# Designs tried in a protein design run: designed miniproteins, single chains, continued (2). Part 78

Each design is a single chain, and the fold is of that chain. pLDDT is the mean over its residues in the fold that is shown.

## One batch from the design tools (miniprotein)

Design m6682
Fold by ESMFold2-Fast:
Structure m6682 (fold): chain A 62 residues (1-62)
Amino acid sequence: GDVLDEVNAVIAAYLPQASEDQLKKARVYIEATLPDNYLSLPADKRQAYLEVLLKDFVKTNN
């Protein structure tokens, strides 16, 4: 769905040279940590939230 497309796009933009395993882990992390109201957020807020989660993922898993 649209959520998966948004998540994949942000991961690809932020981690363009990441391994397949790292991309999979990043996706799982983001999907597990998305707020219940994510789809109710405006597109710019959704994008900013995904970027924050990716930064947190990189900090924790690097």
Scores: mean pLDDT 77

Design m6683
Fold by ESMFold2-Fast:
Structure m6683 (fold): chain A 91 residues (1-91)
Amino acid sequence: AAEREREAEMIRLVADLLRQLLSDTATDDQIDATKAALLALARTDDERAGIDRLADSALAYRNNNPYTEEQKQFLLAQLDPQLEADLAALE
């Protein structure tokens, strides 16, 4: 139960971080808060390294805006179906 609850929360927070990465309105504080929440749930060095890379990418995105609007919308549209599938797999 606790392990599946942790995995479900991590999946939700990763989806939130990805939405923030792809959003023109995301703030550095919001990205940092999501990163901190993910790091609190991380158990392995690989999980921590992955979270750090995602947060660093989000901060770099704010400065360089590497994605087109069409690419951002495409990626955002995929997040909810992927999240639902991942959560269902934990049952």
Scores: mean pLDDT 66

Design m6684
Fold by ESMFold2-Fast:
Structure m6684 (fold): chain A 62 residues (1-62)
Amino acid sequence: MEAVEEAVREAERRGADPSLVRTGRLVAAQQPDPETARLAAEAIRASRDGNEFSDRFSEARG
């Protein structure tokens, strides 16, 4: 949980697209398990916007 919230705060600080911040917060609100949270945090840090995050996160999970 903390990992996703931290990644979202980092994205906000670096001026990432608002879509990435919005999608990241939605994922955090779903209270994912620790493994899923780590994958989500990694995807957030590697992404510029919400679409790129969704693609990366889906590939990491499936």
Scores: mean pLDDT 79

Design m6685
Fold by ESMFold2-Fast:
Structure m6685 (fold): chain A 92 residues (1-92)
Amino acid sequence: MAAEERERRRRVLEAALAALEGHRRLAAGVDPEAIEEELAEAIAVLEEHADWVEELVAEFLPFAEEAREKGLSMEEVLEAQEERLRRRLEEL
């Protein structure tokens, strides 16, 4: 893997983790103004790499569907996705 490609994937994975964490905080009742700037920065990175993000999301969608079938909450699904993203980040 080229160094540039690894760095691009690292940025996308870190941005995805930041976005998920922000959504979890909003769901927990944290003031939106406290995290809006961080979320905006994460979303901007994801938008720059939409092609890769689309592939990443498509890979994770079947897990979300299976979790829903098993009766897991959205919070549990998000936790599982965060763990998978962290694992991928460590593999880089």
Scores: mean pLDDT 73

Design m6686
Fold by ESMFold2-Fast:
Formats: structure tokens, C-alpha cells, sequence
Structure m6686 (fold): chain A 87 residues (1-87)
């Protein structure tokens, strides 16, 4: 399933981003910009995959539920780092 493969890849990228943010103590301006770009890219892919899952109706429902859970978990994980991620 192409959607599940893309969801798994997105989940790995989101986890890597969160781990990198947790390791930061004093990020440079360039690091902050790069992190903001990565967050935006992940959010865009979450939206695109969600649209594709919705287009499948009932067949896409399990993927949509996993995407919604991932989006919520990512939002919660990013909240402590708002000072880095806000423009």
C-alpha cells in the first residue's frame, strides 16, 4: 500500500525531527530556519496524505486515523519548541 509506505516514511521523518529538537540547547538562526522549513514540509505532506486517504473513502479510513494521530502527537511534541519554530 503506497499510502501506508508514505505514512511510515513520514512517521520516521517526524520522529527524527522531534529527536533533533530535543537535543538542541541554543540553535543558530540558520538551524532555526532549517527546522522551520522541515516542520512546514512535514505538515504539507500530512495534508497531502490526508487528502489522498479521504479520497479513498472507507478504504482510506485507517490511514486517515493514523495520520490524525501522528499530526496530534507531532503538534504536542513541537509545542515546547515554539520559540524556535515560530517566525
Amino acid sequence: DALRAELAELRREAAALVAELEALTDPSEEQRRALRERVAAIEERLIALGERARALGEAGRPVLEELQALAGALQAALRPHADILEP
Scores: mean pLDDT 83

Design m6687
Fold by ESMFold2-Fast:
Structure m6687 (fold): chain A 60 residues (1-60)
Amino acid sequence: GSPLEIQIAAAEALRGEPAENRQAALAAIDKNPSASVEEVVAIARANGASDAALAAIRAA
C-alpha cells in the first residue's frame, strides 16, 4: 500500500496495545513517513507491539 495506507493500518492495529507502547510506536513511525510495511513492523516490534498487532500491520 501507499505510505499513508500503511500508517493508517499501523494506527488501527496498535489501537488494542498498551497506551505507552502505542504512543512510542506511532511517534517513531511519524519520523519515517516513507517506511515500508516491514520497516513499520520492525518499529512496532521494537516498541513492544504484540504478534497479533504485527500480523495486522503486515496484512495491510
Scores: mean pLDDT 79

Design m6688
Fold by ESMFold2-Fast:
Structure m6688 (fold): chain A 90 residues (1-90)
Amino acid sequence: SMMAQLEARLQELLAEVEPKIRALYERYKAAKTPEEKKAVLREILRLLRELYERALEIMRELGVPQEVIDEFRRRFEEQVRRFEARIEAE
């Protein structure tokens, strides 16, 4: 099914990216200044945006309905705005 293929491809994508996110999280925990912490958080945000674009491409390849893709985009942009606000509050 389309949903099973989507799940499998997203799991593969997450498995590829998870070690990079983990390494950045360890750098965040080790960071001693607000500037260093903000820099790592911005790098995490960049990686999440790259992950989003790759997920969006997978959804398009599998023929996921446009309304589902539009909802995914709206939710992602909202999460990005919240994450950016948290970075600035750091």
Scores: mean pLDDT 85

Design m6689
Fold by ESMFold2-Fast:
Structure m6689 (fold): chain A 93 residues (1-93)
Amino acid sequence: MEEEAERLAEEAARKAKELAERYGKLVLDGGSSEEIIRAVGEMNLAISRLAKEAEEKTPEYAEEVKERVAKAASDAFGEQLRKTAEELAAKAA
């Protein structure tokens, strides 16, 4: 159960990280709002699919798995943005 939850969370984090990297680059390059909105939409769809799978595979732990998936995605997104900010600060120093 925990192993399954971790696996689903890691997959969500991986997808979120990929989108976060593209999102971060778009923000730094002054990308369009439309491009950013589309990327966020794609991520939300992927997370929704993982949440559905979690409910089907682990109905007794579905809510906990969903929370872990959402947390992993949010953490990966925030971590990627933080790393970008730190790298910019390091270059300035």
Scores: mean pLDDT 68

Design m6690
Fold by ESMFold2-Fast:
Structure m6690 (fold): chain A 104 residues (1-104)
Amino acid sequence: SKEELLAWIAALLGLAGFLQAMRIYAANRERNPEGAWQELETSYAGALALFDHALAVITDPAKQQQLKELRRVLEDAAARIRADPSRALEVRDEAAKEINEIVK
């Protein structure tokens, strides 16, 4: 279905955006800690909203399971960066590898 495909693509774009936001955060966190953190949180919230929409629209159980696994990777990455901001780039690279395994 076209609606399911668009929701899936939107979720993956949100995911890619969050991965890029983690990289940008790693580059800017020391010079602008508050601003860099706010931008990362905005990207995270946006990605989660797209995932929640995709989970509501997509009826394929296999894709629903992949979305749940990808959402967990997002949540874990955000929690790890919150606990240790200095590892943001490392967390981003690990999250990208996990995502690649889930999606193929």
Scores: mean pLDDT 89

Design m6691
Fold by ESMFold2-Fast:
Structure m6691 (fold): chain A 57 residues (1-57)
Amino acid sequence: MIVVQAVAETEEEARRRAIELAYQKAKDLGLTIKSLRVGVVRLPDGRWLASVEAEVE
């Protein structure tokens, strides 16, 4: 399992960045992503935090 987080000014950008980071990490480890789960929360300063949990094989 791979867990990554990213912060951005918009919800869409945060999700995009976190997903890209998860795929990059899987590639670096020689693994493929089987499924992923994305969670997004708004931070007190107005930015967005995206968390991605990726099942890998």
Scores: mean pLDDT 84

Design m6692
Fold by ESMFold2-Fast:
Structure m6692 (fold): chain A 65 residues (1-65)
Amino acid sequence: SLEEKVEEIIQLIKEGNFDAAIELISRLLETVDPSDLLYALQKAAHREGVPLSTVYQAFLEALKR
């Protein structure tokens, strides 16, 4: 599900695996609307105490791929 994949992305960011997080976001952008994915990522980041700036940076890098 989208929720499980979003949780995996947040976990990768928490572990410092930024490139792996960007790659997974990029793959999700092939099937998920960008605004829906960004909203889900923002909600998960807030819940998990991950800075929104870090999530936003990963999302913008994924959009370039």
Scores: mean pLDDT 86

Design m6693
Fold by ESMFold2-Fast:
Structure m6693 (fold): chain A 65 residues (1-65)
Amino acid sequence: DVLKQTAADLLGIAFETEIKGAEFRREGDTIVIRLKELTPEAEEAFKKLKKALESLGFKTEVYVE
């Protein structure tokens, strides 16, 4: 679904803009997020992003450097 993929990609761009050093990558039905550091701000932003992405039908994975 192109619309769901576009929505996920836009959410990823917003997240990368908000959280310095964050990287967003879509791999099929899985969204992979890399963080340099798990700050309280990054953790809260990720929780909101995960809920939104899972509502669109994506799985999420997070890796901290």
Scores: mean pLDDT 83

Design m6694
Fold by ESMFold2-Fast:
Structure m6694 (fold): chain A 69 residues (1-69)
Amino acid sequence: SHMEEVARRLLEEARKRIDELIKQGASEGELMSVVNDTARRMQAEGVPLELRLRVVRDLSNYVVDRVQE
């Protein structure tokens, strides 16, 4: 669906931004700001709550896994 494509695009963009910030030595707080920004963008674009929660969960896990390394 269109909303699934929007959610996937925003997930991919956020992961690329997180990867770039990690290379720059960004803090966990800066990485989590990307997750929060992505959540706001999904809400603004009308992405349903269930899809937003899946993307936020994916991105939060992505940050946690990298911060603990």
Scores: mean pLDDT 86

Design m6695
Fold by ESMFold2-Fast:
Structure m6695 (fold): chain A 84 residues (1-84)
Amino acid sequence: MPELPKEAVEGALEATRGGGENGVLSASAGVSGIGAGVDAALSGSEEARRAAIEGGRRAKEEGRKGNAEGARRAAGEGAGRAGE
């Protein structure tokens, strides 16, 4: 089965280590975005897969910055495009 990138998971864990509630939210949003990209890659067409992966990548970037809302929004947009 496809796995989440280790670097992304480790980055999320490091953010959680010192970030308290904000770190936990950012890690959760980042992982969720990456998961959406992986799921679309398993299920859909090339275009849907690409859109979800790009959304997940942007969600990861926002999560690394501690922007949980931005990460969730990017992941949701990518997943929405993939779901069409």
Scores: mean pLDDT 56

Design m6696
Fold by ESMFold2-Fast:
Structure m6696 (fold): chain A 65 residues (1-65)
Amino acid sequence: QPVALLVEVPPEKQAALAEALSRVPGVTEVWDAGPGLLGVLVEPEAVEDVRRAAEREGGKVVYES
């Protein structure tokens, strides 16, 4: 079942990270969750790919459902 993640990111990199995350295979949704926060809906097998993409842009996963 899809996993919901909350990703914390510097606000100045939020748009770039949102675009990068939308290109990760297995990511179905990316949305603004507030300044410096992105919501991501992703297939379980792609969670690590999302984490690595976030870390490349100075972000990190702060919540996983």
Scores: mean pLDDT 84

Design m6697
Fold by ESMFold2-Fast:
Structure m6697 (fold): chain A 86 residues (1-86)
Amino acid sequence: SAAARAARLEAIQAALDAGTLTPAQADEAIALLEEVAATSELDPAERAALERLLAGLRALKAGKEALAAFLVSLGWDPEAVRARLA
């Protein structure tokens, strides 16, 4: 339902705002939002909100991955860096 979709989008936004998403969880959220964009009839405001959420998730993932790669390049243990960015 539209209400269930809205609730899911709100939950994803809350997780993004909290910064608690791992890169893997961000990937899962991105896949779900891309499916919603492809299969759901969205009004322009809903589509704009979804596109902003996708951009935020992609930026978070890229930032966490870039930070992880940078710290590993400085000699940090990859597993420890992964755990800290979860």
Scores: mean pLDDT 75

Design m6698
Fold by ESMFold2-Fast:
Structure m6698 (fold): chain A 94 residues (1-94)
Amino acid sequence: MTVTQSPKSATVPEGGTLTLTGTASGEPASMFVWLRQDADGRTTLVGVAPASSPVLTLSGLTRSDTATYFTVALSEDGKSSARGEGTVLTVVPA
């Protein structure tokens, strides 16, 4: 399984909205897990989306939302997974 995500980077003003999309290829995915990785390398769960709508929408963005966001697709049988390359989000003053 291979996973791509878009956009690869985004700069958004405070209070803005960003939509992230995941795409899996090679084998069918059942879900997309969305993770945030801080500059310190700490990873937190942000959301889970079904493969039918593999989208994460972040709204009301603040400076603290500046991070790299990753998706991990899980196969329908749960035996394989793949991670996207990440989206680098920078939130700037409005």
Scores: mean pLDDT 82

Design m6699
Fold by ESMFold2-Fast:
Structure m6699 (fold): chain A 95 residues (1-95)
Amino acid sequence: MEKKKEELKELALEFAYYTGALMALVGEEVDEEAEDALADMVAKTAGVPKEEAKEAFRRGAEAARAGEITLEEAEEKALEALKRARELKAELEKE
């Protein structure tokens, strides 16, 4: 049970990271309000501090700008992390 909660936190931060990378690669200018709202949603869903979600998002954007992540990789990993996080949260709610 505790392992599933830790995995949910990891998946939520992974989602924030690859979403940050994706936004940087697409050239989308995400305003401060949108970044804050996304970080708040991730934090509330996984029980991680909002500042950790914001840091993951920013780290992903920086890695993408450095050429460490491709657009295809960022999109695929962000969507997969979100899907896995939702499935795991549903399982935790049944326990």
Scores: mean pLDDT 78

Design m6700
Fold by ESMFold2-Fast:
Structure m6700 (fold): chain A 84 residues (1-84)
Amino acid sequence: SATAKGKTLTITAPGLDPSVLLRLRLTQGDRVHELLISPQGDGEVLVLIDGERFLKATYTVEGDTLTITADEPFPFEGDFSVEF
C-alpha cells in the first residue's frame, strides 16, 4: 500500500530497497500514477512522476515501510494500491 499527503509518500511492502532503482505503479480507482525512485546516495532519491516531473527527496526505511519526504508536494493525495 501507499499513502501520499503533502510532501510525504509512505510505501509499505516487504523487501523495499531504495538503494536500487524502484519502479512502481500507484492506483486509486481509475487514477494511475507511475513512479521511478532513483537512488542518489546518502539517503537521497529523485522521484520521476508519470515520466514528466522530478521531485528531489530524502528517504527513511523502518521495517517494511519506506517514507519519502520531497522538497515539494506530491501532485496526488490519498491512499493507493501499489504494484511493482
Scores: mean pLDDT 83

Design m6701
Fold by ESMFold2-Fast:
Structure m6701 (fold): chain A 72 residues (1-72)
Amino acid sequence: SEKIRKHLEEALKFAKEKAEEVRKNYGADQRTVNRVFSASYLKKGGEYISPELGKKAEKKLEDIIQEAKAKA
């Protein structure tokens, strides 16, 4: 349980950092920021459960970031 807690804390930190990055660097709207947060959290948290789950979330995250860059 301690290992799981630490991984979830790392996933939350990663999600906050990625969400703030797209908000600050690309002027992303709150909806896009929320999408980046969710995908980032699933990517880092999912990696701990399954590499395949992490990879799927990572591709979704990359797609959302590319959309944000295109609108910048």
Scores: mean pLDDT 82

Design m6702
Fold by ESMFold2-Fast:
Structure m6702 (fold): chain A 85 residues (1-85)
Amino acid sequence: MEKAMKLAEEMVKITRDALEGKISEEEAEKRIEKIGEELRKSGLPEEDIKKALKEALREAARLALEYGLASQAEVDEILARLDAL
């Protein structure tokens, strides 16, 4: 679980940096994809990876709402999709 949590926290940080304009959206997408690849190669239980990714995406959705880059309806849709996974 520790490695999955660390990578999830890094994904949230990348999202925050992109929302603050510190990195481009394209650069953020590349970094998140790399972390996703690390998670797939980690050998961690699928359930642990899934839980960590759901938590990271919930925080990312909350940040997008806070920064005015997503509507409440869009955030609700993202959270509903994550809960279905």
Scores: mean pLDDT 73

Design m6703
Fold by ESMFold2-Fast:
Structure m6703 (fold): chain A 69 residues (1-69)
Amino acid sequence: SDEERLERIRKLAEEYLEPRREELRELEERMRETEDPEEQIELGVEYVAITMDAVNEAIEKYREELKKK
């Protein structure tokens, strides 16, 4: 089902985000501390890039699991 598919991808994304969690926390702290709107945008883009990389890795891993079934 679509729900089972999304749940598996979500779990894989969380696994790929876990080693990046401290990096994401540091980016969140820097975004909170900066008074420069341009720096805040740049940090936000980096945060999104890290999360999207984890999601893309999860999707690729899920596709490989499907090929083995």
Scores: mean pLDDT 82

Design m6704
Fold by ESMFold2-Fast:
Structure m6704 (fold): chain A 69 residues (1-69)
Amino acid sequence: MIDEKLRKLEEALKNGDEQKAEDIFAEIVASRDPEATRKAIEIVLKNKDKVSPEVLEFAEAVRRSLERL
């Protein structure tokens, strides 16, 4: 469920669990759901102050991939 995964992503970012955040984001991307991916990117951007540069870079790469569709 999109809502559940998005909430888990936000919680992982709040807790500083960068690996879990990356894993959840990758799962959302793997689902090939453009809407879910777009929302996940927005969550990362809204939580910039709690996001590592690595997570931000990953989200940026996925955003560019989504735009190529």
Scores: mean pLDDT 74

Design m6705
Fold by ESMFold2-Fast:
Structure m6705 (fold): chain A 67 residues (1-67)
Amino acid sequence: MLALIERVVAEAEKIARDYGLSEEQTRQVRDVAVQAAVDAHVVKGLSDEESLEIARAAAREKAEELL
C-alpha cells in the first residue's frame, strides 16, 4: 500500500506541474489522486497498476477543473 501511495503522489505532483498549477492546487490534485487510489485498491480490491491508472485519471480531471 505505501509504495502505491508514493507512486500516486509522485504522478499527481507531476501532472499538477505539467498543468502549471500552484502549490495549493497541487495539494488538491494530490488529495483527489490518493483518495481514488485508496478507493480502487482497498475498497474495490483492484491491482496496484489499475489503481494507479484510476488515480492518474482522477488527477488529470481535477487539474483540468482547476484551470
Scores: mean pLDDT 84

Design m6706
Fold by ESMFold2-Fast:
Structure m6706 (fold): chain A 94 residues (1-94)
Amino acid sequence: SPVPLGRRLPVEEQKELLIRVLQRTIARLAGKDPELAAKLQALLEKVEKAETEEELRKVQSELGELYASLSPEQQAIFLAAEWEVALEEAARRE
C-alpha cells in the first residue's frame, strides 16, 4: 500500500515533503521538458511562500490540475519522485 504523504502532518512538514517531490521532478524534467519544469518551478515557489494550510491546499489543487493534464510518461516521473520521498520519510521515522 502507498505511504500517505501529508496526512496527520503539520503544515510545515507537508510543505517540506512537497518541496522535495517538486525539486526531484524538476531536476528529472529540466533536460527533457523545460516548459513543464518551468511550470513546476513556479508551483515550487508558491509552496515556499505558503504560510497557511489554506494557501498550501490552493497550491496542491493547482498541482493536481497540472498533474491530471500530463502524459502518462510525465505522470510516471512525478509518481516516482513522490514514492521515493515517501519511502525515505518512512525510513527516517523508523
Scores: mean pLDDT 81

Design m6707
Fold by ESMFold2-Fast:
Structure m6707 (fold): chain A 73 residues (1-73)
Amino acid sequence: SLPTDAEVLLTAAEIYTALAKRFAERGDVEGAEQSVKLVEELVKQIETLGSPEDVARARQALEEAKKALEEAK
């Protein structure tokens, strides 16, 4: 079976959250900020298309990305 549009977007959000963490670990604040912005845009789309579970997971990914960015500053 094919994933839903929301599931595809959620996977992208999780990938960009991982990238934000990796950029933050390297001290690349600009890279981490760009990745967080991409996760924010994906979360907005998931909130309109996704199940409550998809929305909760997307919001958690964004919180983790923002936390990594804050710790890198």
Scores: mean pLDDT 85

Design m6708
Fold by ESMFold2-Fast:
Structure m6708 (fold): chain A 85 residues (1-85)
Amino acid sequence: MLDMVEEILKGGIKVGLEAAKKLLEQGDDLTAMSTAQAVRLLSKTDKDEAEKFGKEVLKLAEKGEIEKAGDLANKALIKGLKLNK
């Protein structure tokens, strides 16, 4: 799982990788994967937006607000997919 997250991010947004690692440590593999993909897709449009998203997910995960982190990750993933369609 961690190696797959690193491959998705490909050395791009470091805070996105940190957020995904934190979610994996908490056992939320699906939110970790959604976060990694959302960061990757958003970074194609705006790296600053991707970094801000990663920081927000990390902050929510650190607070134990896993459901909010998942909601944010899913919304960002949908946005990233639409922007890169």
Scores: mean pLDDT 76

Design m6709
Fold by ESMFold2-Fast:
Order: sequence, then structure tokens, then C-alpha cells
Structure m6709 (fold): chain A 110 residues (1-110)
Amino acid sequence: KKPPPSAEDPIVVTSPSSVLPEEAQRALGRFLENIRRLVERGIYIPPFKVSPEMTEEEREALREKVIAEVKKINPDVSEQDIELLREAVDAAFEAARIGKGSIEVKGITG
């Protein structure tokens, strides 16, 4: 059976290799776990993309932008939720840099 070509996963991982290094797999696992916890709490995750060529300055700017958008969309978000989000974004950067691929979130509702 051929899956439909337009089946969109809310999280897209692209890599030049079909297999990510173990360190990238662990970082991706932490990212996915923290995002799932946030979504299970009813937190809407806005769309964002992490690229392996991003500088530390771009990384910090994206993290702050994502946190600001989450707070704007989810006014009742807790500081614990923001900590989970910060860790998730950092884990996504780790996975992208080690795996030499991009991680894109299309936007996820809880």
C-alpha cells in the first residue's frame, strides 16, 4: 500500500541520511516527549522550523519568538510549560545540528 503523498505529520524531520546518529535520536526523543506533554495539557504549539545551519544568535531569537507566540496563544500557560517548551526547542536544535537535518513543526493543537 502506497501512503497518500499529502499525509502531513505535524512534525517533519528532514535529513540527508535515513538514519539519525544515536545522539540526534536521543535529542529528537526529548523534543517529541516535551511537545507531547505540552499538547496533552492543551497547549497550542505554533509553527516553527529549526535548521542545522542556524547560528547561536538565531537559535536564541527563535527560542524567544516561539515562547512569546506560545504565551500569546495560550494565556494560561504556566512557567513549567514554558520550561518544557524551552527544553523542547533546545533539543530540536541539538537534533538538527547533530543529524545535519531540519526539524519543522506545522502547528499542533492539544
Scores: mean pLDDT 74

Design m6710
Fold by ESMFold2-Fast:
Structure m6710 (fold): chain A 72 residues (1-72)
Amino acid sequence: SRAEQEAEARKIIKLYEQGKLSLEQAAVELMGLELASEELKQLALEAYETEDEKERQELVDKVIRMVKEMLA
């Protein structure tokens, strides 16, 4: 359900903010959510595929910001 997808998104972000999930793990998990927009999925995929650590961090930060805006 949508409520389950939103609960999962909140859980992923909370775990990431607590340092329990890496940037890459959070991005992959968020990309798998049914509620994710095409833009969100694209950014998460780019974060997963990039070899550059700085670019990866910037992309994951954008993904997390978009999810927080979606949940607000």
Scores: mean pLDDT 74

Design m6711
Fold by ESMFold2-Fast:
Structure m6711 (fold): chain A 79 residues (1-79)
Amino acid sequence: SKVEEVNKKIAAGEFIDPKELPESVKLSMLSAIAIILGSVEKAEKLYEELINDPSKIEKVIEEMDKAAAELEERLRKLS
């Protein structure tokens, strides 16, 4: 399963060739970004930036990590 292999590499922080990404992985990435950012519009913008310039992947990961940390902090306050 190429999708499973690619997802494992993403989780491990390994570089993935964009030419090898199946459509389902691209959709999974967009969905994950949208959930973490809380905005489909922001997710689409970051995804387009990544497609046009793959060197920005580190910046995209950094923004996602920041948004995930903010979400976690908000969830702690609701407890």
Scores: mean pLDDT 67

Design m6712
Fold by ESMFold2-Fast:
Structure m6712 (fold): chain A 114 residues (1-114)
Amino acid sequence: SKEDKILEILKEVLSSVLTPEQVERILATVREHRDAPLVELARAISKVLRSVPGLTDEQIQALTALIVAAHYYLQGKKELAESAFDSAIRLATDPEFQEKIREAKEKLLEIYDE
């Protein structure tokens, strides 16, 4: 399904900075909040990310924006998703992580063109 493809792309980016256990917790939180208001998803994600040792405030902000972008794609809100991805790229200070977010954005655009 498109949902499975979106979550798999999100998993690839998250796996560049988080452990498998942390990635699974984030993905579970996204699934649990599929129909929740964006504010509730963002709050839940920020709480999970702040429990991860060694993440900077900038990384938490970038990861939250990335997860919000994936949530918008799951809802079919392409323009809002693209805007959230651009915010995630801007908030990412590490060039390697920033490039992984760019790659994810391009892969998700390809899914919408199918």
Scores: mean pLDDT 81

Design m6713
Fold by ESMFold2-Fast:
Structure m6713 (fold): chain A 82 residues (1-82)
Amino acid sequence: MKEIEELKQKVIKLIEEILDKKLEQGIITEQQKQNYLAQAKAELDQFIASNSPEEVLKTLQKGIENLEGALKNFDKALAGEE
């Protein structure tokens, strides 16, 4: 349970970091950031409630890898490696 909670918090933090970068670039508004973050939290809660702990752990770990990759690619684009 603690492991799932920690992974959930990490996913939410990574999503927030990506949204913050998009907000800074003017791609989204503050209202859109708050809406996307609230939706992501609700969807994660529903996913955790609807799936086995083993499936949740595996999926959240993969999700973190994908989000970290997206954040890295976002930083690379900002650095001018086009």
Scores: mean pLDDT 79

Design m6714
Fold by ESMFold2-Fast:
Structure m6714 (fold): chain A 68 residues (1-68)
Amino acid sequence: KEKILEVLREFAEKADPQTRVLLLWLIKEIEENPEWSEEEVKEMAIKFAKAVLDEDSYKELVEKLEEV
């Protein structure tokens, strides 16, 4: 899960303040739910990103997560 969290932190640092708060919330939720599988976490991160990121940022995030 650490690689997924690292990707999310990277995008949070580059995001606008509003999107950053949402990404940091997701990171905290993942860290507080260790019972979630890596695959479940990856799927949730992709779906969440689709809702909160622009199309170009979303595409880049999905590509990076698929390499994990």
Scores: mean pLDDT 80

Design m6715
Fold by ESMFold2-Fast:
Structure m6715 (fold): chain A 79 residues (1-79)
Amino acid sequence: MEEKQKREEEERKIERKVMEVQARLDRLRQLAEQLRDHPIAAELNAGIDRAGYLAGSSGVDEALRVAEETERRLERALA
């Protein structure tokens, strides 16, 4: 029967993914601050906001995907 231990394990997995998303978003926020004068800043902030919103729920995997997409858009803009 899955109860306390299963919930604790799921919470731990979600917590680790949330921490990973938050770490990526913190890095992206620092880059957005440095790139404030760059046209990509607005798009970067929009991606950060969306990923942050998703990270607070069962959508953590989608939050990681959005963070990766935002990182790729930043890379393309700086290339």
Scores: mean pLDDT 76

Design m6716
Fold by ESMFold2-Fast:
Structure m6716 (fold): chain A 69 residues (1-69)
Amino acid sequence: SLVEEVARAIGATLRAIGAEIGMLLGLSTPEEAERAAKYAFEVASSLPKELQSLADVIREAAERALKTA
């Protein structure tokens, strides 16, 4: 359902944001940030067209995590 897709998207976004913050605080490794970003990109690309605005938010979070790594 769309609710399940939204829940997955929120989880991926929070993981990517957490990885970026963790790296800025010296609590996470670049490898952890890269894994979080990869998962976020996978989730974003799997979302239906109705959730593309949410997919864009996920991609931005993933890109920030990856650039911080």
Scores: mean pLDDT 82

Design m6717
Fold by ESMFold2-Fast:
Structure m6717 (fold): chain A 75 residues (1-75)
Amino acid sequence: SDETLRKALSQLSEEEKAFLREVLEKQKGPLSAAEFVALLRDHPILLALFPEIDTDGDGVISPEERARVLELLDE
């Protein structure tokens, strides 16, 4: 849910939020679980967010799910 994702994002440091924002802003299309892991391999706290971002559980972050995370990061 948006509440769960918002809560998880609020636990991130400003550096972690900035890095997640940069990664998601550069990835305009669908992002697979494997690509997410490869991009965020050095940030285990951010890797733990994958299930909260992948709301339908299909193992892919859609452009719509990506846009929602970016919207919440701007709050």
Scores: mean pLDDT 78

